# Ledger of designs, part 9: designed miniproteins, single chains, continued (3)

Each design is a single chain, and the fold is of that chain. pLDDT is the mean over its residues in the fold that is shown.

## One batch from the design tools (miniprotein)

Design m8301
Fold by ESMFold2-Fast:
Structure m8301 (fold): chain A 75 residues (1-75)
Amino acid sequence: KEVVKFVTLGLLKAAAEFEEEMAKRLPEKKAYFYGQAGIEYEAMAEIYEELGDYEKAEEYRKKAKEYYEKAKELS
């Protein structure tokens, strides 16, 4: 239950960080990778909200919006 949610959060964070790194290494696909990172951060926000951690949920929703905005500006 709780262990599965924390494992999922760890995997989502690793995926988002990998996509941020790929955006640096493949500038021509930067918009795509920023969009993917936004999706991961939004999923993390939902899990934190389910855990009752509304402060972290809001933090990750804000981060997701930031990455979506960056992706949109590059499109």
Scores: mean pLDDT 83

Design m8302
Fold by ESMFold2-Fast:
Structure m8302 (fold): chain A 120 residues (1-120)
Amino acid sequence: MMAKAKIEEVKKELENSKVVGISFEESYNRDNVKQKKVVIKLENDGKTYTINIYLNDEQWERVKKLSDEQIEELARELIKRFSDVIAELLLGNGNEVSLPARDVLGPVIDEIIDKLEAKQ
C-alpha cells in the first residue's frame, strides 16, 4: 500500500506541472479492438508524468476539434476531480496512468467537453 504522504507529494507535483506534450494515438488491444487515446505529458522539476485518456468514438471526434489549450483544460479538470486516484496510480505505475472513458469517467469527460465546446 502507498503512503498518504507520497500521494500528497504527487498531487502537488501535478498541480505545479507544465504540459510538455499532447498526442492522439490509436492502437489495438490483444482482442484486436481499436482503442483511441489522448496522451498528455506533464513535467515538473525534470520529472515526467504521462496521462492516457481513453475515449469512445464520439468523445474522440469531439476532442480532436479542441485546441491544445482546451485539451490541457480537460486534463487539468480530470486531475482535479480524481486527484487521489490519479496520484496513487502514477506512484504504482512508473508515473503513468490510464483513464478509461467508461463507468464514472465517461460522463465526467462528456461534461468537461460540453463546457469546453461552449467556450468556443
Scores: mean pLDDT 78

Design m8303
Fold by ESMFold2-Fast:
Structure m8303 (fold): chain A 61 residues (1-61)
Amino acid sequence: SQLQQLQQQAQALVAEIKALRERLAAETDPAAKAALQKQIAAKEAQLQQIVDQIDEVNAKQ
């Protein structure tokens, strides 16, 4: 179903964000930290879009 596909996509993004946050915590180079923070922000924005789509499908309103 569309909901199942969106949930799988959200799960993948959550896993990617966690991996990037772990890398950020271990990173010591300021430029690399800045790049990781930008990647995390981009994926968090993507995740929010998927969450909004799930809410629409579930007719939460």
Scores: mean pLDDT 86

Design m8304
Fold by ESMFold2-Fast:
Structure m8304 (fold): chain A 56 residues (1-56)
Amino acid sequence: SMEELRELAERLGVSVEGLKGAAEAVLSGDPVQIAAAMRDLGVSEETLRRIAELVA
């Protein structure tokens, strides 16, 4: 999962730290945090949830 996480970070143009923060937003269940993470990464909610699965 760590290598997949690095590849995904490179594809999205973000840091691995940024992906971990996005995963924490999904785990919080807070719609505001989820929406902010989606906007910051430029991804859909489905993609954000897949990021959370890769981080977990």
Scores: mean pLDDT 78

Design m8305
Fold by ESMFold2-Fast:
Structure m8305 (fold): chain A 107 residues (1-107)
Amino acid sequence: MSLEERLEELTARYNEAAAARDWEALRAVTEEFLRLLREAVRARDRELVHRLVGQLVGMAEAAVAHRDWELAERILEALEEVAADPAFADDPVVRDALAHVRALLAA
């Protein structure tokens, strides 16, 4: 399965879990998005990284709303790892996503 096909499958599973209001299923899908993000960074797929960091910002907002601070912190750590990679260090999409998640956890 391509990274793009995996993103489509995970997005469908996320939407299904969100419609069902199943936080455990949303949490599990979020963990799979974090693994896909690491693979996208390794592949240097900037477009896919941008799509994934945008999705993860929304997941961080949901985690904070559910008071799942452990998941919110894991999303923050993953975004910090992306921003630490020389290929993405000066990427404005990654920087903006990281700033948003940091602000969410500081509030």
Scores: mean pLDDT 87

Design m8306
Fold by ESMFold2-Fast:
Structure m8306 (fold): chain A 85 residues (1-85)
Amino acid sequence: AQIASADALAAASAAVKAALNAILAAALTAAADALGLDLAAVSAIAAAALAIADAAIIAIAAGADPAAVLAALAAALAALIAAAI
């Protein structure tokens, strides 16, 4: 069995992406209702947020500090949402 560290990290990254996608979808639906955003705006924010999250996961996989990357991700997502309002 080839359980390389890279394979384990790739599987963990995929699981994190799936969890983040579910959380972002739920949060954006709630925010759309609360802020009066239209579906096109919600979809655009979701697509941009997922791209930022994907870049963060790739950076962590490449050996970046997870805590620093996740803090930067949270700041970038907050800025993106603020710019869309």
Scores: mean pLDDT 67

Design m8307
Fold by ESMFold2-Fast:
Structure m8307 (fold): chain A 83 residues (1-83)
Amino acid sequence: MEARARELARRALENPEALREELEAAAREAEELAKRSSGEEKRVLEEAARLAREAAAAIAAGDREAAERALAELLLLQHRAAS
């Protein structure tokens, strides 16, 4: 989990615009899925969208530490939802 977050943060250093666009697209997709979901699934999708937007904003600002934190929380949420 943390290793994947660090790898994504590394991608942010190599091509920040591509990763930012990918995260923004993922956030929009999660928001659309949340509109069609209910209960716990809706809440998880809304939280995932929020974290993806936070990560994208941190990347745009050049804040690596904030980006790593948001990405780690996003990956933890995805892992927890899948288990």
Scores: mean pLDDT 77

Design m8308
Fold by ESMFold2-Fast:
Structure m8308 (fold): chain A 60 residues (1-60)
Amino acid sequence: SMDEETDKMLLEQIKSLERLYKRGALSPEQVIRALDAMLDENPNISEEVKKRIEELKEKI
């Protein structure tokens, strides 16, 4: 479905942000801004994606 496709896209973006953070290419502030932008742009975001965002925020 369209929602499943959106979830896959957002999960891949979260994985990319985590990789860039772990490589030192993004600061904690930059990662938080990107995650907050995902929430703002996707108000109907799934609980799975929300959980992944919160998990990444806890790591940084």
Scores: mean pLDDT 82

Design m8309
Fold by ESMFold2-Fast:
Structure m8309 (fold): chain A 74 residues (1-74)
Amino acid sequence: MSLEERIRKLVFEAVDILHATADDPEAQARARRVLSLVEEAWRLYQRGTPEDIARAEKLVDEAEKELAELRASL
């Protein structure tokens, strides 16, 4: 799976959690955190330098971990 595909998957999954957890402010805040990490990763990816892409990959890894922990808590 490419970095771009990972970013798209994270956005869709985090948005689904936001819709499913409207009455859970803590879950909502955590899903928004995932979206913030992914937005920053996307900006870095769009810049296209090797250093920015490496930073984007780390942010995507962090977002994937946070999303997995969030799902485990639901």
Scores: mean pLDDT 85

Design m8310
Fold by ESMFold2-Fast:
Structure m8310 (fold): chain A 58 residues (1-58)
Amino acid sequence: SMEEERKKRLKQANLNAAESQRLISEGRAAKATDPAEAARILAEGQEQVDFLLEKAKE
């Protein structure tokens, strides 16, 4: 059905967004000069990735 196809596309979009967020956070952390700042960037990025992965399960 149209609704099932829409749900599949939304799931894939959330999975793609999670991967993009992971790469952005890793890139930002790599540019950080302070290890504590790098850790904070990675932790905040992981929270966003986890949120998107949970949305993808729906």
Scores: mean pLDDT 86

Design m8311
Fold by ESMFold2-Fast:
Structure m8311 (fold): chain A 60 residues (1-60)
Amino acid sequence: SAAAELAARIAALRDAVAQLDAEIAEARATGKASEAEIAALEAARDALEAEIAALEAQLA
């Protein structure tokens, strides 16, 4: 169903967000990335969260 396909896509995007969050956390803990690089990763994560919210609205 379309709802099941949207749910699967949302789940995949949630996995991508979790992977980015882990990378950001490790970068902050180890100092491997600059603050500007971390900010760019956080902006990318926020963009994915916005996409998830838009897709979740279609399931409502």
Scores: mean pLDDT 86

Design m8313
Fold by ESMFold2-Fast:
Structure m8313 (fold): chain A 78 residues (1-78)
Amino acid sequence: VKQVTTPEDHLVSTVRKDGAEVAGASLEPAPFLKAEGAKKKTVKGRDASGLVSTLTYYEVPGPASTLNTGKVTLDVPV
């Protein structure tokens, strides 16, 4: 398994009703995100070594979009 760090600007796009941000990437959503009507988003990015990788995350619906940035390390199957 290799770890891949994605660019911060691809990390999180958050749309929320209650002001709590959905952070990071996940292979599967937390059960509460499904209940909140979260949408699965897929972003292709590059790791620090230049390899192209896919980042998956979930956004919670809300009245406005918020971009929250941070680095995420993904485990890539080998």
Scores: mean pLDDT 42

Design m8314
Fold by ESMFold2-Fast:
Structure m8314 (fold): chain A 77 residues (1-77)
Amino acid sequence: AGDAIAEAGIATARKYMEQGDYETAANVLEMAIREAEKRGASPETLARAYEELSKAYEHLGDTEKAQEWRKKAEELR
């Protein structure tokens, strides 16, 4: 369940990123990550979601948040 939620969040966020809507993509990923963590998503799947969120924040110019989420992804691997 947790992995499925994270994968669905990544897929939805990627569609918004394709449209240039990085703010909605970041919001979708944050909500999906919170739910996936609660439902026991694997570290590898969470790391992928964290990497996508980092990319969304990088596009938004939020360098601090982008670095935070990238570091979290690295810590899971």
Scores: mean pLDDT 87

Design m8315
Fold by ESMFold2-Fast:
Structure m8315 (fold): chain A 87 residues (1-87)
Amino acid sequence: LTIEQIDEMKKTVEEDTAQLIEQLKAAGVPQEKIDEIEEMKKEILEHLDKAKKALEAGDQEKAKEHVKKAMELARELGEKAAELLGL
């Protein structure tokens, strides 16, 4: 696991979530539900930031735990968004 890999993950989360939010808006999903998706995105990015700080401190194990948590939350966000879109 490297800082560059985490930066790539952050970029993917930001881009994918931005596209997803536009799809939810186009589908007429209520703003309150979109706000929930945006809050989940914030939590994912916070875990990736913690992973990056752990790597900078040389703590590979802590970094991996934060990436694992971020990926788990990303899956939950995707599932919630799919449900809101009726998929």
Scores: mean pLDDT 85

Design m8316
Fold by ESMFold2-Fast:
Structure m8316 (fold): chain A 55 residues (1-55)
Amino acid sequence: MSPVDRALARVEELLAAGAPLSEVQRVFLELMRDLSDEEKKEAFERFAELVRRRS
């Protein structure tokens, strides 16, 4: 799995567990620190899609 795929999988796990969005955002930003700028762009787009689908 790519670093982006791992970060988004963790986000999906937290959302499925009913974690607050603020906590999900905190964990996501922490995971993002180790990604390249290109990976961060992909991860942000995919994160926005996941949040939209769960809202």
Scores: mean pLDDT 79

Design m8317
Fold by ESMFold2-Fast:
Structure m8317 (fold): chain A 58 residues (1-58)
Amino acid sequence: APLSAEEVMELMMEAARLVKEGRYEEAVKLLTKAVEGRPDNELVRESLEKAKKLLEEA
């Protein structure tokens, strides 16, 4: 189901916290959910790509 703008922002904030904690796999999971809810959101897609790169480098 599509997510509200508020729900996407909450997922992005949580994912940013997880990235800061080194929990990249969990961050990717949340950002994937955000992209599924708002596929046209460039910021969410960029955040997901950054988290994926961090996970690949871990």
Scores: mean pLDDT 79

Design m8318
Fold by ESMFold2-Fast:
Structure m8318 (fold): chain A 83 residues (1-83)
Amino acid sequence: LQEEIDKAVILITLSVLSVAARREGDEELAQLFDEARDAIVKGDYEKAIKLMEEALQLARERGDEDTARIIEKVLEMVKKLKE
């Protein structure tokens, strides 16, 4: 049950981050979130982790510390699902 709840929280959070990124005009960041979400849906957690690490670096380069903090939290949740 907890793993299913965690997965749902991750998917919802990535969807929200993607919409927020598009609203701010950041299609590159939005696409990384969409691709990470698709990878999680397919059970490809390794790919999701790599995409999230790319998104984290991009958010930091853009100075978006709030988004970076959320990505860090989601990344840790995805890593736990892989274990």
Scores: mean pLDDT 85

Design m8319
Fold by ESMFold2-Fast:
Structure m8319 (fold): chain A 72 residues (1-72)
Amino acid sequence: MELEEEIAVALVRMAAGIALTLVKRGKMSVEEAVEFVRRIAEIIKSKIEDPEVQKRVEEVAEEEIERIRERG
């Protein structure tokens, strides 16, 4: 359970980091970056059966989306 949560959270954070880097380099809009992170989080959530892990993925995705909006 914990290891799957760590992997899921790491994937969301990695996707958000890539998206934010692309925004800062002028290769992606803030809105496109937010949509990208949401899509990745939904795909990750669809592969997780544990509702608590799904909730954690959702919480991390929203935290990273807010970071993109603030820094983009």
Scores: mean pLDDT 82

Design m8320
Fold by ESMFold2-Fast:
Structure m8320 (fold): chain A 60 residues (1-60)
Amino acid sequence: SEEELRRRVDRALASARRALASGDPVVIKVAIHELKELLKEVTDPELRARLEALLAELEA
């Protein structure tokens, strides 16, 4: 459902922000993979933009 997908995105974004703050390369790689997988399912332009923005920070 859309509600479940939105909750998955919110949780993934929170986890990815913690990964970025940790500076741990292994945790960051896991977060990158999760965000890329979500981008395959998410069609909402606003949610996609949030995922892509954080993904760019993780890959910097």
Scores: mean pLDDT 85

Design m8321
Fold by ESMFold2-Fast:
Formats: structure tokens, sequence, C-alpha cells
Structure m8321 (fold): chain A 59 residues (1-59)
């Protein structure tokens, strides 16, 4: 799905240390999941944890 594609792009951006791009991609992915009625608390937690780790790696 488009939401899955955007989430994967967010993970790739986070792996590169591009935290700002990762945050934007995760925001769009989670928004689409919400609109599809499939957003879970786990999806939100995963995005937050990936971003937190990316910030730590970028230091």
Amino acid sequence: SEAERLFEEGVRAAERGDVETAARLFEESLRLMFEEGKLTDEDIRRAQEILARAVERAA
C-alpha cells in the first residue's frame, strides 16, 4: 500500500540519519493508515522508536 511504501521510505531516511525527512514520511504514512482505519498504537510506537534511534545515531 502507499502507507507501507511511505513507512519504508521513512525507515530508509532514518537509516541515513535524515531525521527530518524520516519524520515527514512517517507522519504521512501514519495519516494514511488513520484514514484507512488501520492505524494502531503499535504503528505510532514503532515510528517514534525508529526516530529516537536515528537521532541517537546522528549524534
Scores: mean pLDDT 84

Design m8322
Fold by ESMFold2-Fast:
Structure m8322 (fold): chain A 77 residues (1-77)
Amino acid sequence: MVAEEVRRLAQAGKLDEALELARKNPENGKALVALAIGLLQSGKYDEAIELAKKALELGDKMAQTVLNNALFAKSRS
């Protein structure tokens, strides 16, 4: 599934490939959440926040949790 492939690429540090795959599926909220989690784990908080907001607009139930985690992580910087 696209979201699983995006997660795999992001966890492997292949963020550019993960981002490209997510861009090809811009309405797939699960793929955007998977990429946002990968960006958060890589310390790219601003990018994670923006993708989590987009996933939230698409109605993904995990997006709010990811957004809150990214905002909290950035506030501790």
Scores: mean pLDDT 77

Design m8323
Fold by ESMFold2-Fast:
Parts: sequence; structure tokens; C-alpha cells
Structure m8323 (fold): chain A 66 residues (1-66)
Amino acid sequence: SNAQTAAEQARLGAKGLGWSDEEAEAIGNLAYAMANKDEDKVKEYRKKLRELGVKYTGYYSPPEPA
């Protein structure tokens, strides 16, 4: 499905950029929620990524260093 494809692409991209497995899973889950327009899950996974130290990403690309 489109959501599964988006999630897998995000996970693989994050892993390719050296993100941890937990960070890659969180960004994959965010991509899945975004593709399904699940606003509650998008909010949840954005919070999870902030807790992991990832300031922002709408894709598998890491945010630029401050």
C-alpha cells in the first residue's frame, strides 16, 4: 500500500543516513501515519522523534545541524 511504501522508504532512508533502528522505526511510523492522514498518530510520532533528539523531519532526511 502507499502508506507501507512510504514507511519502508523512510526507514531505509534513515538507516542509510546512519540513524538508529529506533529513530528509523519512529520516522517510518510517522511516514505511515502521514500517508494515512492519521493526525493523532502523526502528533504521537513527532513527539517520539523529539524525545529521541530528532528535532524535525517530514521524510527520512535528518534535520540540518543547528
Scores: mean pLDDT 72

Design m8324
Fold by ESMFold2-Fast:
Structure m8324 (fold): chain A 70 residues (1-70)
Amino acid sequence: MPSPEELFKEFVELLNEIAEVAEEKNDVEALLEAKKMFEEGLEEYEKDPNNIKKLEEMIEKAKEKLEELK
C-alpha cells in the first residue's frame, strides 16, 4: 500500500499538472483553485499525515479536476 508521503506526493503532482494545463489555457480561475487545493491539502497533511482516507479523497478530487480541464 502507498505510504502517506507517497499519497501526498501524488496529490502535489496532480495539482502541478492542473496548474500547467490552466496556464496553457490562460484559465486563471483553475490556477487559483489548484493553489487553494494545495494549501488546504498541505494543512490536512500536516495535521494528520496518517489520514489515508483524507489523502485518497484529495487525490480523487484532483484527478476529477484534471480530467475536467482536458
Scores: mean pLDDT 82

Design m8325
Fold by ESMFold2-Fast:
Formats: C-alpha cells, structure tokens, sequence
Structure m8325 (fold): chain A 103 residues (1-103)
C-alpha cells in the first residue's frame, strides 16, 4: 500500500525524477515535477502526473512542462510540517518551475 499524504507525494517525486527529462521535488504533501528537456517537457510532466495519480491517496495534475502532485490522504496533516521552502510559485499559469534549459 502506498504511504499517505506527504510520504506518497515524496515517493511520486522520486519516481518522476528517475524518468527521462523530468525533475521531481516534494514538499510536505505536494510534489512538483518539471520537464527539463524542451522536447519532452510537457509529455514528461503529464506522464509523471499520471503515475502519481495511480497511487492511493495521490492526485496528479500537469500543465505545460510542470506537474503538481498532491497527497489527498493527508490524514489531518496540513502542508506546514514538512518544510515550506521550495513550494513557492509552483508554476501555475504555463511556466516552468525549475529551469529554462532546453534539450
């Protein structure tokens, strides 16, 4: 069984980060995956969101070159206990969160 909330999101980010042309980062119950290669950025992010969404208690969403995965099985945890650093400006509105690197 997949661990709940923050642990699930972190595992999803690690899995995505092992994929070609994607970078994964997790903060609390939320993971952000960014496509780092322009040729596969949006497709890589979409794949990462699908993989995260197939886990129990996880929701994945992809927009452009960025995917955000949220742990939905938070079990009373708000996203303040893990670490607020790195979660700011999670690429809402069609930008890449982590790079300007083209492949």
Amino acid sequence: GAPGGAAGAREAAEGAGKGKNVKGEASGATATITGVSGEGGAAGAATAAELAGSGSGLKGEAKGGTATITGTNGKGGKDGEGGRKGGRGAGEGGGTAATGVAG
Scores: mean pLDDT 49

Design m8326
Fold by ESMFold2-Fast:
Structure m8326 (fold): chain A 90 residues (1-90)
Amino acid sequence: SPSFEAMIESVRAQVERVRPRLSPTQQAELDEALKEFEAAAREYDQALEAGDHEAKREAAKRMAQALERIYAVFEKAGIKPEPLVFTNDR
C-alpha cells in the first residue's frame, strides 16, 4: 500500500542519512537489517490485504525485530533515531 511504501522510504532515508557516519561493518549490519525490514513490511501489507491474521502476526514480529536491529546500529554509532513517516490507512 502507499502508506507502507512511505514507511519503507522513511526508514531508508534515515539509513542513507546516517551511512557516512558508519564503519563498513556497521553499514553491512544496517543493510541486512533494512533488507529484512522491507521484506517483512511488504509481507505484513500483503497479509493485511489478504485477511491472513497468522501471516500478519508473523510479519509484524519480523518487522519489529528488523526495526530494533536498525535502531541498535544507530545507537552503537551514537545516532538518535528519527520518527517514521507514513500515511494513516487504518
Scores: mean pLDDT 78

Design m8327
Fold by ESMFold2-Fast:
Parts: sequence; C-alpha cells; structure tokens
Structure m8327 (fold): chain A 66 residues (1-66)
Amino acid sequence: SEEEALAVLSKYVSEEELEKIKEALEKGDGEELDRLLTRILIRNNAPPELIEAAEVLGKIARERQK
C-alpha cells in the first residue's frame, strides 16, 4: 500500500525529502517522483525493501497520471 511504502521510505529520507515525495505523488508528477526515488536508491545502495517501496510508489503515481 501507499502508506506502507511511505513508511519504509521514511527510514531512508529526511522529513523534507518525504514531503517532496508526497507532493509529487499528490500531483501525479511521475517524472519528479522518479528523479527523487532514483537519487534516494543510489544514495542508499538500493536495499531490497527500498526498491520495492519505490516501485509501489511509482505504480501509484502512474495510475494517478492516467
């Protein structure tokens, strides 16, 4: 779920970064979300739980864009 994905992500990002991600999700800005998530994944060496959370959030953003 979105809430579970955001909870996982919150372990790896600052509150400021989390708010930017939530804003991109709310606006359906998949391009901005992808940029933010890619940066976070690289910074944290892409742990499996973070990859899974990022994929869930990306799917949600794509559905909101449609």
Scores: mean pLDDT 81

Design m8328
Fold by ESMFold2-Fast:
Structure m8328 (fold): chain A 72 residues (1-72)
Amino acid sequence: MIADAVSADGFLRSGNYFYEQGRLELAESSYRTAINLDPSNAEAWANLSKVLRDLGREKEAEEYEKKAEEAK
């Protein structure tokens, strides 16, 4: 159960910032935290999928891309 949707949004934005800076591991960590706080955040799932693809983790990227579609 999510306790604070604003906190989840904050981590999503931090992940976006790190991804834009090319800090893929920090982006992954931030998006995973956003998802832990709000598992229904489709944007966090989609963006985590993109980071995992860039890291060469195709199987995990595919799983999370599916989660993003289910959350939308």
Scores: mean pLDDT 78

Design m8329
Fold by ESMFold2-Fast:
Structure m8329 (fold): chain A 71 residues (1-71)
Amino acid sequence: MAERERERIAKLVEDTLLEAGVPEEDARKAAEFVGSLPVEVARKAAQIIIDGVVKEGLSAEEAIKKAKEEL
């Protein structure tokens, strides 16, 4: 079901951000944002957020804003 795939994507975002040293509250907010989106949009948002934090050094809040602007 699309719902379970969306939950899996959200968890991947949360776990990846926590491993990158993002505070638990901020990682959870990013996961909740991704988990609120349709599956195809959630995949794109997850990629933007993970790349923004891990590769570009953005905060979770900045990465979420970037994802919202690119969606």
Scores: mean pLDDT 82

Design m8330
Fold by ESMFold2-Fast:
Structure m8330 (fold): chain A 62 residues (1-62)
Amino acid sequence: MVEELVEEAERLMREGRLEEAKELAKEAMRLADEENASPELIARVVGVLLRVIGEEIDKELE
């Protein structure tokens, strides 16, 4: 479940759909906490969130 959400968020980021990617990454984070996900999976979720935030900041700073 969490893995599928992370994969979808990564795909949306590749398509430039940052708002949808952010929503899915937030949902993956909630589920990761609920399911006591592995540290590796949590790191992937955090990585997606950091990347989305970076892309949003780059757009705002243009």
Scores: mean pLDDT 76

Design m8331
Fold by ESMFold2-Fast:
Structure m8331 (fold): chain A 89 residues (1-89)
Amino acid sequence: SKAAEEMLKNLQKARDALDAGDLETAREYVLKAIKAGSELKSPEAVRYFVAGALSFAAAIWAAEQGRRDEARHYADVGIELAKKALELE
């Protein structure tokens, strides 16, 4: 669906911003992904979306603590969960 595609696109941009150390831009893209994900219609897709959003919250928190490897891992997990949401829509 368009909602799932926009959600994944914004989470990928959030990951790129995290890799660049731009936490403000990363937060903005996560918020855009959450807005897109609110339009998902499949209950199973919503479950994967919520898990992905929580994983990105953990990624931003880890980045704020200077834990770059943990931040990257959580962001990668969030993207994989968002891809699962896209497969279900």
Scores: mean pLDDT 86

Design m8332
Fold by ESMFold2-Fast:
Structure m8332 (fold): chain A 78 residues (1-78)
Amino acid sequence: LAGAEAARATAERLIAAGEEDAKVGAAGVATYRGRLTGDYAAAKARGDAIAALSLAEARDAIAAELARTAAEVAARAA
């Protein structure tokens, strides 16, 4: 399977989670959406790069991307 699909799925989950978090504060909705949209584009670009790798390299890259993504979500929530 293409690493780009995994990166996109991760970005979509982040956007959905961010939208739910944004509902807690109406004033923050635009800010959170802006940040998540930027991260979605970055995640998609990383996914496209991962798709060019071998299967083993793609697995390692996806695992690293998920770890970085979790850290980015935590940082944005602060």
Scores: mean pLDDT 53

Design m8333
Fold by ESMFold2-Fast:
Structure m8333 (fold): chain A 107 residues (1-107)
Amino acid sequence: PQTRLLAEEEVTLSPEEREKLSEYLGKEVGSEVIVKVWQTPNGDLVISLVDKKTGEVLLTIGLEVAADGSVVVSSLPYSQENAEWLKKNMPEFYQKALDLAQQTVAA
């Protein structure tokens, strides 16, 4: 695929975050996850949350780069649902993931 990895960051989940995310996904999540930022061929970005131990992709959020260079969540239903859930239940993690994506556009 013409999709390329721009950035990744390892994040340790709190026990509470791990429990909430496991419940949301309907499966057990490890204590360490990797946030990956990918660029698609058209210049859009994708955030993937990956379990560090298994390499399993837990969730994805599609992003668009606006004309001013700001990163916005894609209007795709799954992206909006995952973003809103993270914002409500894991707000610090959500902000960190968006900041990582925004930094790839600024670099």
Scores: mean pLDDT 83

Design m8334
Fold by ESMFold2-Fast:
Parts: sequence; structure tokens; C-alpha cells
Structure m8334 (fold): chain A 56 residues (1-56)
Amino acid sequence: SLEETRKLIREYLKAKLNGDKEKADEIYSKLPESQRLALENAELMKAGKLDEVKNR
């Protein structure tokens, strides 16, 4: 379970880095809620670094 979750997270990050939105969304839906929340927080932090003037 933990190993499978870790593998899904790695695949999700690879899809995001490659700009593969469709694959990223599919993997995201398979993740436990706690991991999805953690990834959302990480994405918000990245967005803040790219657009710090407009904190939406």
C-alpha cells in the first residue's frame, strides 16, 4: 500500500513535469485524500513562487 502510493506519487510528479495534465489528473484521482491535499499544498507553493505578486 505505502509502496504503491509512493509509486503513484512519482508517476504523478513525472506527468506534471512533462505537462501531461490528463495523466496527472488520472493518477491524482487514485491517490488517498491525505496525499492529494499534500500535493495541492505543494502546487500552491509553486504557484506562489511563480506569481508572488498575485496571491490568489
Scores: mean pLDDT 70

Design m8335
Fold by ESMFold2-Fast:
Structure m8335 (fold): chain A 65 residues (1-65)
Amino acid sequence: SAALRARAEELLARLLGLQREQAEVQARVDADPDDAEARARLAALVAEIDALTRELLAVEAELAA
């Protein structure tokens, strides 16, 4: 399905953006491990990446069916 392929491409592009932000926020946490705001943002980014990764796997499974 062209729609499923487009969705997979959209999810991959979004994941790349979030991974870039995660690297930036991780650097903040590494510089100051007591930065509660940076730690909270990192946790939120990890959760969002996990959710989008699960969605990508579901889309890939539908493409394989």
Scores: mean pLDDT 88

Design m8336
Fold by ESMFold2-Fast:
Structure m8336 (fold): chain A 86 residues (1-86)
Amino acid sequence: SRAEDLEWARRFAKEIEKKYPNVTIPDEILEAVVEGTLGSRGLMEELLTKAAEIAAENGRTEVEMEDLRAAGEELGLSQAVIDRIT
């Protein structure tokens, strides 16, 4: 369910935040990822990890929607999928 996918995404985000301790992943980003990926765990893992990496590289303290767009592009996702997430 969407609720189970969101709960999983929150737990996974805490593991990413341990690796990038200066970066937080807001709930709005988690909700966007769950909705846009339709609960695909593998895609959620790749997208959240890459978005946090991009935010950290750019010195940001929070993952923003632009980081999700950039992550989707780097992962080779189609424009239709990126538009659904963002």
Scores: mean pLDDT 84

Design m8337
Fold by ESMFold2-Fast:
Parts: C-alpha cells; structure tokens; sequence
Structure m8337 (fold): chain A 57 residues (1-57)
C-alpha cells in the first residue's frame, strides 16, 4: 500500500542518513537515494548495504 511504501522509504532514508554520519561512501549513498526516489527499493537497499560496508571495519 502507499502508506507501507512511504514507511519503507522513510526507514531507508533514515538508514542512509545514519550511514552518511558514520562515514559511508557518499557516492553510493547518493545513488541509493536516487534509486529510492525512483521506487527502486531493492536497488536502494543493495547500494545502502555497500555504503554501510564502506563505513564498517
């Protein structure tokens, strides 16, 4: 539903903001945000994971 999609979008945006604050790859985060804005949730998640791993030990 639209409400569920919006909740998912907000959660993913919050996650990307946390990854950016942790020093994640900004280019990957920007691509993830673009994918999210295009409704490509799977691609946004994949890019977000890559950005998170770039910030991790």
Amino acid sequence: SAAEEEATRQRMLAGLAAIRAAGGDEALIDKAEAALNSGQFEEAQRLGVQAHLSAAD
Scores: mean pLDDT 83

